# Designed miniproteins, single chains, continued (4): the designs that were tried, part 91

Each design is a single chain, and the fold is of that chain. pLDDT is the mean over its residues in the fold that is shown.

## One batch from the design tools (miniprotein)

Design m15364
Fold by ESMFold2-Fast:
Structure m15364 (fold): chain A 114 residues (1-114)
Amino acid sequence: SLLEEAQRLINEGFEAYEKGDYEKAVELFEKAIELAPDHPSAAIAYYLLGKAYMKLGDYEKAVEAFERALQVDPDSPIAAEVYELLAKAYENMGDTEKAKEYRERAEQLRKQRL
């Protein structure tokens, strides 16, 4: 099924990410998203895609991926981590004001889930 293929691609992409092959990880996560864009697994794929872009220094693409992860599943257990990664991306782009805003959002969300 398309869902099983998407999940396989996410697993292969994460293996590539762990091995430091971030460009391959990006390709695999993008393919997974294309196969199941409306499935909750797409939020995880976008999150991992953003992390791979952070490693590649493509901060603008990382922001786009993280924003899509939050749009697909705004109540996800990973949402606080996504806000912290958005803060790091904006800090690397020199936007210290947005970085502070997203760190504050991450902190508030973590306090709500304690």
Scores: mean pLDDT 88

Design m15365
Fold by ESMFold2-Fast:
Formats: C-alpha cells, sequence, structure tokens
Structure m15365 (fold): chain A 59 residues (1-59)
C-alpha cells in the first residue's frame, strides 16, 4: 500500500547515502518487497548486512 511504498523510498534513499550504487539499491528494494530476509538481500546485492539494517532503521 502507499505507506509501504513511502518506506521503500526512504530505504532506497538511505542506501544511496551509504554509497550503494543505483543497481544495488533497485535490487535491495525489489528483494525487500518480495519478503526476502536481510541476510539474503545482503548476499544478492553485495551490500554489508549492517548497512541494510541501518538503512531500514532510518525508516
Amino acid sequence: MEEEELKLNEFAKALKKMGATDEQVRKAVRLYREGKSLEEIAKETGLPLEDIKKALEEV
């Protein structure tokens, strides 16, 4: 729903501020939308798990 989309936008912005590439950000948002674990998102994007957790904490 709309509130979920706003949270995903904030998540994407947080990752970009942490130095993630646009490709990594798009992939992370897609995997999160699909309900993948944070560990799986980290593995598939190549981003550190800590960065993903921190980005979600800003939302």
Scores: mean pLDDT 78

Design m15366
Fold by ESMFold2-Fast:
Structure m15366 (fold): chain A 71 residues (1-71)
Amino acid sequence: MGGIDAHADLLQRVAGVPEARAREIASTSSTLEDILAALERIGPEHAARFREYLARLAAPGREGARELAAE
């Protein structure tokens, strides 16, 4: 409940892959590296978008930017 659908939605929105492909990747990939490898097989631009999204999630400055925008 939630995990696969959340990953599929994320892949569609961030990586720009079709729903069917996003769902296949989310269902068959068990690790982050598997997801990235699957995206790279579709196209390097899809993998690049997803890597950029992951970097932003790991960056502590993301929350600070949101707080500054709220003020």
Scores: mean pLDDT 69

Design m15367
Fold by ESMFold2-Fast:
Structure m15367 (fold): chain A 69 residues (1-69)
Amino acid sequence: MDELKELFEEILGVSPIGEDDDFFALGGDGVKALQLLARIKERFGVALELSDLLRHPTIRSLSELIESR
């Protein structure tokens, strides 16, 4: 969770970010979404799609998804 929080804050340029804050509601766009997915692949070894982030747009929901893969 903490590593995902840091990625959200770095990519969105907003801090602090809560676990239930929506990535797209905070100003995330398609370019930032792709950047986040690339960083998740590099740090966690999990390949996610843009559709995964659209369904799981919060730190909490996305971390649960990563742990399940």
Scores: mean pLDDT 82

Design m15368
Fold by ESMFold2-Fast:
Structure m15368 (fold): chain A 58 residues (1-58)
Amino acid sequence: SLRERVREALRARGLEPSDAQIEEAVAAALGLAEVLGFPPESELALRWAIMLLEGDLR
């Protein structure tokens, strides 16, 4: 799932997001993907979720 991909990507970067932070970032990225007409588990949705979480954790 997108949530698991985001969790693994951030763990690989040495970041420890909470489940709540992951859910919020994934929800925002899925909303953006829907507006732009991209698939929900696309590379774009993954990159947006990671970028949002990296901004929140730094």
Scores: mean pLDDT 76

Design m15369
Fold by ESMFold2-Fast:
Structure m15369 (fold): chain A 97 residues (1-97)
Amino acid sequence: SNLDEAIQAFLDGDYEKAIELAEKALKENPNDPRAYIVLGRAYLKLGDYEKAVEAFEKALKLNPDSPEAYRILAEAYKKMGDTEKAKEYEEKVKSLL
């Protein structure tokens, strides 16, 4: 599937290809939180923190009980220098564990 290929491209370090394949997966299934996670992780690796946050927020709307989505959002905000939001999401991870 396009999602499996997106995950493989990400693992291979081909972040641009991972984005393209994740976007194709989302055209086929717009409600798959895994595709948004791959998309966000690839943007995070490329330094596009704003797009990474948008993708993870969409993943979180589809799966609100995901500690992984909150953890990576904290990382993205920390890289953006938004220490207040990073701390908020770190505290949210602790509340879900």
Scores: mean pLDDT 85

Design m15370
Fold by ESMFold2-Fast:
Structure m15370 (fold): chain A 76 residues (1-76)
Amino acid sequence: VEELVKKALEALKSGNRDEAIEYLQKAIEELSKDPEKNRSALEAVQKALDAIRSGNYDEAIKHLETLLEALEAEKA
């Protein structure tokens, strides 16, 4: 999931909207295997995806950066 979020973030920063959406959809699919455990991550990915669809790329980047920090903290 962390790798998919990172790839989506890189795609957004490069202006590749469709690629970012594809990675976030894959992240939702992986997170949906355990929705109770992954509730906060699912919400963050969904908010980022909604922001991308609305053209609010800065908001989407912010949501994904916050999620990535949380996922990295869980590994530490």
Scores: mean pLDDT 79

Design m15371
Fold by ESMFold2-Fast:
Structure m15371 (fold): chain A 61 residues (1-61)
Amino acid sequence: GLEEAIKRLENAKTGQEALEKAKEIVEKFGKAAVPYLKKLLESKDEGVVKAAKEALEKLGV
């Protein structure tokens, strides 16, 4: 589900993997993911933060 997809993004090992997981979240869940993606902006992992920002931009946020 959405929470599992967000957890996979949060635990991504590379920036490229994080971007791929973010793209899947946008495609499968759309705007329902916005609150979860906003929370990821507080991550200490720069790759995760960048992926969350890209996903939010694609969702018009």
Scores: mean pLDDT 82

Design m15372
Fold by ESMFold2-Fast:
Structure m15372 (fold): chain A 55 residues (1-55)
Amino acid sequence: MLTKEQIDAIIDGMPEKVTKEQIKELLRELGFSDEEAERIAEEVNGDVKKIKDII
């Protein structure tokens, strides 16, 4: 599993606005379940930087 610091670095490298599907794919690659990825993607509403506040 990636550390919080590694996850933050990946998120910082991404565009600020992305599609929900792109966020779900990232979260799945980070080891989140489909259900968790869907929930987090809904929560951040396209703002990838918000993932750091939720994780």
Scores: mean pLDDT 74

Design m15373
Fold by ESMFold2-Fast:
Structure m15373 (fold): chain A 61 residues (1-61)
Amino acid sequence: SEELFKKAEEHMQKGWEFEKNKDLEKAVKYYDEAIRLYEKMGDPSTAERLAKRKKELEEKL
């Protein structure tokens, strides 16, 4: 739905903002929320890409 897409984009944008500021713990949190929203919308490719990004950040924690 449009509402779910908007929430997914907002969470992804927040994750990106925190990643740019090197707040990796918060970046991981927002990417995790975005992953769940993209999965719920039936976009597994975007969810998988974000999951890979999240894992890379978690390895730096």
Scores: mean pLDDT 84

Design m15374
Fold by ESMFold2-Fast:
Parts: structure tokens; sequence; C-alpha cells
Structure m15374 (fold): chain A 87 residues (1-87)
């Protein structure tokens, strides 16, 4: 529960560090390495099905920034679900 929220926050911070130009629904400054680091932080907290979702997006041509944003969304949704179940 708390672990998903913590990792989502770290992924968001890494994405936020690229916050000077916008592509789609998030901002990019050319920090591909930060987006890749965000993905690496998220991977251990993803289920095999969620990891497969990221691989499908990568196969479809998604960049590291888009993959990191998708991972963040998954972690945020998991954190919200876990907190709702705990309340």
Amino acid sequence: AEEYKKVAEEVKKLLGAVDTARVGDFVLTGSDEQAEEAIKLALPYLTPAQQAQLEALRAGGAGNEDLALTAYGILEAQAAKAEAAAA
C-alpha cells in the first residue's frame, strides 16, 4: 500500500525534473536517463501483467518518458486501491 505511493512519488519527482517542455500529458526536457531511472524504480513493484503492459507500449514505439508516465499511473492506481481497501 504505502510502498506503491512512495514509488509513485519518486517516479513523479524524476518526471518532474524534466518539466520545461511538454509532450502529450507530461513534460520533457530531454532527460531520457531520468525517465529510464523512473522505470527501473517502478519495475520491482509491478505485477507480471503490468510489466507486460509496459513491454507492449515499448514494442509500439513508446519512449522512456511515456513508459515512465505509464508506470507512474499504474503505481498511483495501485496505491489508491490499497488505501481505499485499508480505509
Scores: mean pLDDT 65

Design m15375
Fold by ESMFold2-Fast:
Structure m15375 (fold): chain A 65 residues (1-65)
Amino acid sequence: MEEELEREVLRALADMYAGLGDIYASKGKKKEAAELFRQAADLYREAGDEENSRIYEKKAKELEK
């Protein structure tokens, strides 16, 4: 249960950062959005969610071009 609880918390935090990143991206704040997506990707990776980690890493990288 401990590892499952920690992964749930990490995923919830990742979802929050991803949502904030999407809001900042929609406002044209690309640098801030990229930083938020990077945080989300790292948290998804720690939670074992490799798919969402890759998605948000790509989003952050595209915003930094």
Scores: mean pLDDT 82

Design m15376
Fold by ESMFold2-Fast:
Structure m15376 (fold): chain A 88 residues (1-88)
Amino acid sequence: SAEKALEYAEIAKNGDLEAARQASLYAMDAHRQGKKNEAAEAFILSAEGYLKAGHKNAARRMAQAALRVSTDPELKEKAEKIIKEAEK
């Protein structure tokens, strides 16, 4: 549901590593169900969580996944910003 995506959003944004992992699992499941933009949103939130935790490689992978599955230009822009941050 959209509310569950927002819940994982909030958890990942707070930078807990396990929350970032849970957001990525949710994103992969949403992608399998064909929920492309919901999956992309969850991948972005997972990437933000990993970035805050210092896991740059995981953050980059999640952001790249968001780019591949998203059809929303705003979500693609957010993913590209995370990729650039992870390369610092």
Scores: mean pLDDT 81

Design m15377
Fold by ESMFold2-Fast:
Structure m15377 (fold): chain A 90 residues (1-90)
Amino acid sequence: SVAEEVVRAAEEAAEAIKAGDIEAAKKAVKELLKAADKIEDHEARLLAISAVFNAIAGMVSLSLGDREAAEASAEALVENARKAAEIHEA
């Protein structure tokens, strides 16, 4: 399902960010964007887009050496993706 795709891509992006793997994070963000584009519900789509923004913030934080900010962004990424999935399935 689209909900499963959104959560899976977000979890993959978060793991990559926490591991410091920018290439894996970029790949997962591309998959998250593809999944978000399939969401027709406006609120769920905005939350999925917010998750993408958190992933980008996490990658930027990693490039600046801010591991704490990167981890916080990775957590927000997964939280927003899960909220998007819940609304999409409702």
Scores: mean pLDDT 85

Design m15378
Fold by ESMFold2-Fast:
Order: C-alpha cells, then structure tokens, then sequence
Structure m15378 (fold): chain A 57 residues (1-57)
C-alpha cells in the first residue's frame, strides 16, 4: 500500500524532528512527497506532507 509507505516515511521524519534532527527530517519529508507523487498516493496525504515541509522551512 503506497499510502502506508508514505505514512511510515512521515512518521520517521517526525521522530527525527523530535530528536532535533530537523534538516534530516526535512529531507525525509521531501523524499516522502516525491515518492508519493511518483506513485499516485492520496492527494490529501501529499498536501499534509507539504504543509509539514513549509512549517520546517
């Protein structure tokens, strides 16, 4: 399930952010968005991830 893979990536990025690894978390969020768009994931999930990227930048 593509959406479950994307969610797992976002969960991992959130964990990195909580550990203070903000730049790595940002890279993982961006990678998750790229993967999601390439694999036609749920548009709502992509929008949520893009919002998180904007909040970190």
Amino acid sequence: DVNKVVQAMLDYAEELKKEGRTELALEVYKGAVDFAKKNNADPELIERAEKLIKELE
Scores: mean pLDDT 82

Design m15379
Fold by ESMFold2-Fast:
Structure m15379 (fold): chain A 60 residues (1-60)
Amino acid sequence: DLEVNTAIGEAGKAVYEGKEDEALEILRKVLDDETANKYLESIKKVIENGRATVAELRAA
């Protein structure tokens, strides 16, 4: 679903910027609360893993 994929991308950017509340609101516009929270947790894990990798590369 194009709308859901667009919302996930926008929510991912918000999480990356530290705006979790905004990310959840974006997801809630196209998903129910349960699914939105599940997607938010997945996005947070992906971004956290990415940040850890970037920090390791910057330290090298």
Scores: mean pLDDT 75

Design m15380
Fold by ESMFold2-Fast:
Structure m15380 (fold): chain A 71 residues (1-71)
Amino acid sequence: MSKEKLEQEVRLSLAKIYLSLGKHLKSKGDNEGAIESAKKAIELASSVEGEYREEAKEVIEEAKKLIEEIE
């Protein structure tokens, strides 16, 4: 595994973690924290390229939906 591929995998994994955190915070009534976590997920996923692009797109769409459900 190259450094570039590892960086993409780490970035995608962090994006997924932030999305999960956002969903959890929403379930606890922390709408502000949920939105901030979803925004972090979008930021990280938007920087993913190459073979992980499709998975990153799914994270972005779910994070956008989470923000829309709160707003």
Scores: mean pLDDT 83

Design m15381
Fold by ESMFold2-Fast:
Structure m15381 (fold): chain A 68 residues (1-68)
Amino acid sequence: EKLEKAKEKIKEVSRRLEEAVRAGKLTPEQREEILKLLEEADKALKQGDAEKAIELAEKAKALIEEAE
């Protein structure tokens, strides 16, 4: 279930973003970059491109972890 894995990953990273925002660990620029990646991941998911959606979500997660 590629699409299910992609959906789960986007959900996971979105949760991580909410936590990082609440903790005040992101600059406005970092938050905007992460949001753009998650928006692209969601668009890829809607187009049925699970691999691209996962890749974009992983990039977003890496930016969150870099900021921590």
Scores: mean pLDDT 81

Design m15382
Fold by ESMFold2-Fast:
Structure m15382 (fold): chain A 68 residues (1-68)
Amino acid sequence: SEAEEYMKQGVRAYQAGDLDKAREYALQAIKADPNYYGAWFLLGAVYKAQGEEEKAQEYFAKGLELQA
């Protein structure tokens, strides 16, 4: 799916340390499929890596809600 392709690119960017690209791809994946819980987890991981702990927690919680 389109969300899966964005997610693949986002994870690759995150692993390369390109947090801006990782965030961009995570947001595109969420836009393509808002129920794609992996994209919410990636967005949380990006914000955590940027020191935005409260936003990271909110996005992780959203991912968990969608996974349940």
Scores: mean pLDDT 88

Design m15383
Fold by ESMFold2-Fast:
Structure m15383 (fold): chain A 61 residues (1-61)
Amino acid sequence: SLEELIKEAEKIAEELKKLGFPKYAEEVLRMVEKAKETKDLELAKKALESGKKALEIAKQM
């Protein structure tokens, strides 16, 4: 579950980079790295949620 959340958040960060929003991608990846280090499932969920919201906004621009 933690590993799956991390993979999904990383994919979203890559999509954000492709759309021209590298700063949003960097924020998602920082949360992912901390979640990996601390094994924090809640932080991984927050990273994914933040990434999804950023991606929705980016696609509308």
Scores: mean pLDDT 81

Design m15384
Fold by ESMFold2-Fast:
Structure m15384 (fold): chain A 79 residues (1-79)
Amino acid sequence: SKVDELIEEAKKKLDEIIERYRATGNRDEVLAEMKKAAKEFLEKISELTDPEERQKAVDLFNKLFQEAADRIRALEAAR
């Protein structure tokens, strides 16, 4: 489904941001990239015409975003 494709794309993007943070340790850069990803994917989700699919995509994206934020926090604590 379009929702599944969007969520898979979002997961890949968030994983790339985490890998970049692991490589650079630049907290300001990772926060800026996370904000940019949130804006980008919320805009893509807003283009979904079905309100139920839109809500499902928002809920799934919020879970992925929180998991990514938690992983960044864990990496920060391990430094």
Scores: mean pLDDT 85

Design m15385
Fold by ESMFold2-Fast:
Structure m15385 (fold): chain A 81 residues (1-81)
Amino acid sequence: SFEELKEDVVKKAEEAKEELKKYAESLDLSPEQRKKVEEYLKKIEEDIQKIKNAKSLEELKEAVDRFLQTAQEAGQYLIEL
């Protein structure tokens, strides 16, 4: 069902957020780098809320695409440190 698909997507998105957070916490980040990571984590949380609130497959796709873009940007930031 749509609800089961959405629940699976939310679970995977929250797991990805937690992994990103744990990886960032394993790094010896400056205060400025830590602030940037916190900004990305906030955006990721907002994207997850949009996934939770999706009422159609189209809305879910748009929310997931946004989440993937934010996660990619956050991951790239951490890799380039």
Scores: mean pLDDT 89

Design m15386
Fold by ESMFold2-Fast:
Structure m15386 (fold): chain A 64 residues (1-64)
Amino acid sequence: SAEAENLKRAAEELKREAEELGDEKAVELARRAIEAAESGTLEGQLEAAALIVAAAAHISLAKK
């Protein structure tokens, strides 16, 4: 679905940013979000969204 593809792209962008910052926790969260989005299920999409929020929060704290 379009939603799953959008979540996957967002997670891939966050993973790249986390790798550049050296935030290993955010890299792991973003990687898990990519896997969840690729599941093709609504449950996977909800999990991906939650993991994206968590990864973004970790990145924001790492920029401090």
Scores: mean pLDDT 84

Design m15387
Fold by ESMFold2-Fast:
Structure m15387 (fold): chain A 56 residues (1-56)
Amino acid sequence: SEEKIKELVNEAGKLVKEEGKSIEEAKNYAVNKVHDGEYNLSLEELKKVLEEIEKI
């Protein structure tokens, strides 16, 4: 869902803005969250999350 995509992008964005993590680390965080089942996203939706993180 679009709502879950936005939530995950915002969480990953906080790693960059608040913790000083790299874009690559934020992308790895998002991939791991989906893989662990914390976000029920398709591969296409995960791709959209990663594209939005790259814009940070």
Scores: mean pLDDT 82

Design m15388
Fold by ESMFold2-Fast:
Structure m15388 (fold): chain A 81 residues (1-81)
Amino acid sequence: MEELLKKLEELEKSAEYAKKLIEEGVLSEEELRELKRTVEAAIEQLEKLLKESTDPELQKRIEKLIEKLKELLELIEEKLK
């Protein structure tokens, strides 16, 4: 539980930092594509955790993080156009 919560917190911080870098336009097209793959993989892992979780508070936290990562994914896709 404690280890999982720390991993979720680290993922949230990483997502916020990535969003800032994307908004500042400092990432190359290749870096954006790598970030896209990383975010997609993270979403898949979180969706699996959500299905296996029975704790309502943990489920809510995972759902919010998935939503944030999907928003980040949309931002990346917009920058790659």
Scores: mean pLDDT 82

Design m15389
Fold by ESMFold2-Fast:
Formats: C-alpha cells, sequence, structure tokens
Structure m15389 (fold): chain A 79 residues (1-79)
C-alpha cells in the first residue's frame, strides 16, 4: 500500500465515522435531512482531500457518495 493510499483510507474512514456520528444522533424521522445536511457541508472538503491524494474528481465523488450511503445503511440497520 502506498502512502497516498493509506492517507486516502484515513480520509474515507474519517468521513464514514463522521457521517455515522451525525446520523446516529438524529431521530429516525430526520435521518434524510441530517444526511443531506452532512453531504452539503462536507462533500466538497472530502472530494478535495481525495483529489489532493491523486484521485480524479469523479473517483473522489464516487468514494464520498459510497461512504455516506454506507453510513446511512449502518445506522438504519442498527435501528
Amino acid sequence: TTPAQEKANQVIVKLANDAIDALSAAPPEEIDRVAEEFYEKNKEKYVDELVALGYSREQAEAYVDKAIQAARDTVELAR
């Protein structure tokens, strides 16, 4: 694993954990709103961090989208 891949994994893990924390704090009725709010506030920041590590913007956006969806699925399964 390259140093860039290790840093990208750290970015993705942090994104997923931050999303899980935000969604877990929300009532079930507000999960969609909280997910949307988190996405709007954080997507560009995490995309830019991944692009800085050598990913294309398209790849970075796909990783961010998947991480947020995985966080939603994790929280929904825990309820």
Scores: mean pLDDT 80

Design m15390
Fold by ESMFold2-Fast:
Structure m15390 (fold): chain A 55 residues (1-55)
Amino acid sequence: SKEETLKALDAMISKLPEDLAKETRERVEELLSKDDIDGAWDVAYEASVEELKKE
């Protein structure tokens, strides 16, 4: 469950453009340091959705 979520987060972030991946990674790392896995997932998901909205 938790490890599965972390792998999914990493996979999602890795598909983002370099600049967005960097910003998203920093945000996710901060949230994970506070054990806020739901928040980390939300941040990664929002970044992924933003990229989907672009060409």
Scores: mean pLDDT 76

Design m15391
Fold by ESMFold2-Fast:
Structure m15391 (fold): chain A 61 residues (1-61)
Amino acid sequence: SHMEELEKQAERVLKSAREVLESGDRVQLLAARHEIEELLKELPDNEELKKLLEEVQKALE
């Protein structure tokens, strides 16, 4: 159950952060990076979150 809740949270974060990537808003990108980093502490092996974090980091360069 806890893992299923985290997976649902990851799906929501993935969708939200992808929208932020499309917008290019720097403040929103910084917030998305922080949220992904926090979620990765709970799901350290989630490849989709790791890839998304790299995309957000690249957009912030």
Scores: mean pLDDT 83

Design m15392
Fold by ESMFold2-Fast:
Structure m15392 (fold): chain A 60 residues (1-60)
Amino acid sequence: MIETLEKALAENPNSARLLTSLGEKYADAGNLELAKKYLQEALKLDPNNQRAKDLLAKIE
């Protein structure tokens, strides 16, 4: 699943939705550093993304 999302992001690097999905999947996998990185990138593209804000707040 993560590999599929990474491939999709490589084709669409400015997709806040894909970045949020990657952040969520990395958080679920326990990789909080990558989760935080992708969620912060999603928020740079879409500052009103409540899902990304909520996930980032939980993982710090």
Scores: mean pLDDT 76

Design m15393
Fold by ESMFold2-Fast:
Structure m15393 (fold): chain A 80 residues (1-80)
Amino acid sequence: SEAEELVEKGLELLKQKKYLEALEAFIEAARKSPSEEERKQYLEMALIYAQLVLKYEKLSEEERKKIEEIVKELRAQLRK
């Protein structure tokens, strides 16, 4: 599926340390998922990776702020 291809792309981007692009790929996978269950799974995946990146990886101040904003958006989406 298109969602599965986006997840694969996101994982490859994480390996390349392109964290913002990786998170965008996981979020796009959620948007293209055919079910609410799959949508939530991909959003939860994006949230987990965003939190791990913030905790363990070396980031610029600008990149950190952008990822923190993504975490806020993901948490808001998962509450609905």
Scores: mean pLDDT 87

Design m15394
Fold by ESMFold2-Fast:
Structure m15394 (fold): chain A 66 residues (1-66)
Amino acid sequence: SAAEEARRRMAEKAREMALSLGLPDPEGIERAVLEAGERAIEAGADAETVARISGQTGEEKLREAG
């Protein structure tokens, strides 16, 4: 689904950014984004909302790690 694609894309982007910045635990950051997106999908969110929530989680985790 578009929502699942948005979730995976945001998780991949967060992992790639963590690796690019030399941050610890890029896999943990990716997992947190995937989990946030999964919760949003379970709550009935559309692809745009899933992208937003997943993206916000990724940004937060990247900020915490840096």
Scores: mean pLDDT 87

Design m15395
Fold by ESMFold2-Fast:
Structure m15395 (fold): chain A 81 residues (1-81)
Amino acid sequence: MVLSIEELMEKGKAMVEANPEIAAEIREIEADAFAAIKDEQKRTELMRELTKVENEGLQNDESMEKIKERIKEVVEKALAE
């Protein structure tokens, strides 16, 4: 079943409320990555990729832990440049 953007946002909020520790870890990973990347274009691309993998994870009913793994992979790839 395909979720709308509004349904994805609602589901995301519910998952954050249920998993506050993992949500805090994700926030820290993202903040550290954006602080390390000085180029505005690379920061914009990272934001788009993070949004994409988060939405895909929610669409596929993936756990918060799996979404965190996807986010870490995106961040590691961005930092490897």
Scores: mean pLDDT 79

Design m15396
Fold by ESMFold2-Fast:
Structure m15396 (fold): chain A 72 residues (1-72)
Amino acid sequence: SAVREGARLKAEGRYEEAVEAFRKAPDHPTALILRAYALFLLGREEEAKEVAQRALDHYGSPAAEQLLEILE
C-alpha cells in the first residue's frame, strides 16, 4: 500500500520519495500527516503547513495541529 511504502521510504531517510508515495493516497488521514512530516523534514515548510492544515480541517488530526504549532 502507499502508506506502507511511504513509511518504509521515510524510515530509510528517502523523504522526497516518501512524499510521492503518500501522494498516492491523497484522502487518507494517516498518509496526509506522514506526508506533512516528510515535507517538514525536507525543509519544505510551506507545503508541510498546507498538507497539515488539510489534515486538521478534514479529519481533525491532533498530530496535524501539533505540527502546525511547530511550523509557526
Scores: mean pLDDT 81

Design m15397
Fold by ESMFold2-Fast:
Structure m15397 (fold): chain A 104 residues (1-104)
Amino acid sequence: SPFVEQAVAAARAAGLSDEEIEHLKALLEEFQKRVDSASTDEEAQQAYREFIREAAKRRDEHPEAVRWLLAQAAAMANLTPEELRKIVGKEEADRIVAELEARR
């Protein structure tokens, strides 16, 4: 997928390890499949929210890959800080927002 390849290249340029890149690639492929299954913008938005919720639970397994992925997914879905808090709770939403700000 050109999207996955571009995202992996960006993460590699940002200094993620090969181990974190392999995990990120797997998560991005899962995300892409969920979005590709959506027939409407509303279904795509729901797929983004569900994926963010599930991926956030895996942060302890691969912290750098999940940190990068959650910020990318939130940006693509144009999620507000308040919407993120409803999906993953305040503490995790604050982490995602901090990562997005760090990319500026």
Scores: mean pLDDT 77

Design m15399
Fold by ESMFold2-Fast:
Structure m15399 (fold): chain A 67 residues (1-67)
Amino acid sequence: GEVEELKKEIEEELEKFLKEGKEKGILSEEEVEQARKAYYGQLKKLSDEQLPELLETIKRDYEELLK
């Protein structure tokens, strides 16, 4: 369903963000694991209606890493 597809997209964007941050040396291995835990924790606590905002936040954070 739409919610499952959105959660998958959020997970994919999060993993892209974490990979880029690690490869650029912006995030340490420990910071990657802490960020992953924090974002997956948010996914479990957020309502379905809040998921689009989380996706947009991760996309913006990823764009900032590319600058």
Scores: mean pLDDT 81

Design m15400
Fold by ESMFold2-Fast:
Structure m15400 (fold): chain A 60 residues (1-60)
Amino acid sequence: MPKLARATQVVPKTGEDDLALRPGDLVEVLEEVDENWVLARNLKTGEVGRVPKSALEFLS
């Protein structure tokens, strides 16, 4: 099953490779970048970028 997460807070786009999120946005986790960051796709917009793990609630 795809690894899904939900944004729990506002994530601003702070870098070119970063993903902006609003609370409640669903993302598909594509890859773990490091201990604190994942590469994810926003299921609403289709945009891909890096997201801090602390901003996400993992659903699966």
Scores: mean pLDDT 80

Design m15401
Fold by ESMFold2-Fast:
Structure m15401 (fold): chain A 98 residues (1-98)
Amino acid sequence: TPSVTIEAPEKVEAGKDLKVTATVTVPQGQTYLVSVSVEDLETGEKKNVGSAIVAGGTHTLTFTIKNLEAGKKYRVTVTATNLETGETSSDSKEVEVV
C-alpha cells in the first residue's frame, strides 16, 4: 500500500507562492502517478497544479502553487495512483490565504 504525507503551511500571504512537500512511499516494482490538486473551498473549483511519476521506494516532492486569492481557503490534495491497478492513496491540507 502506498503512503502519502503532505506538508503545507496553514496560512500563506496573498501574492506569495505556496510550497507543498509530499513524502510518497510506494512498493518496489510498482509505478505511481503523484498528482497535486487545489480546491477552492468557496466555489468548489478544483484544478491540477502538478504531477510526477515515481517508482519504488520513498520520494520527497516539492510543488509550488501560484495565484491563490486573498481571504480564501483552499484544500491541497496529493494523490498517488498506481498506473497498473488504478489504486489510490491521498493526503490533504487546508490553507488559508491571509
Scores: mean pLDDT 85

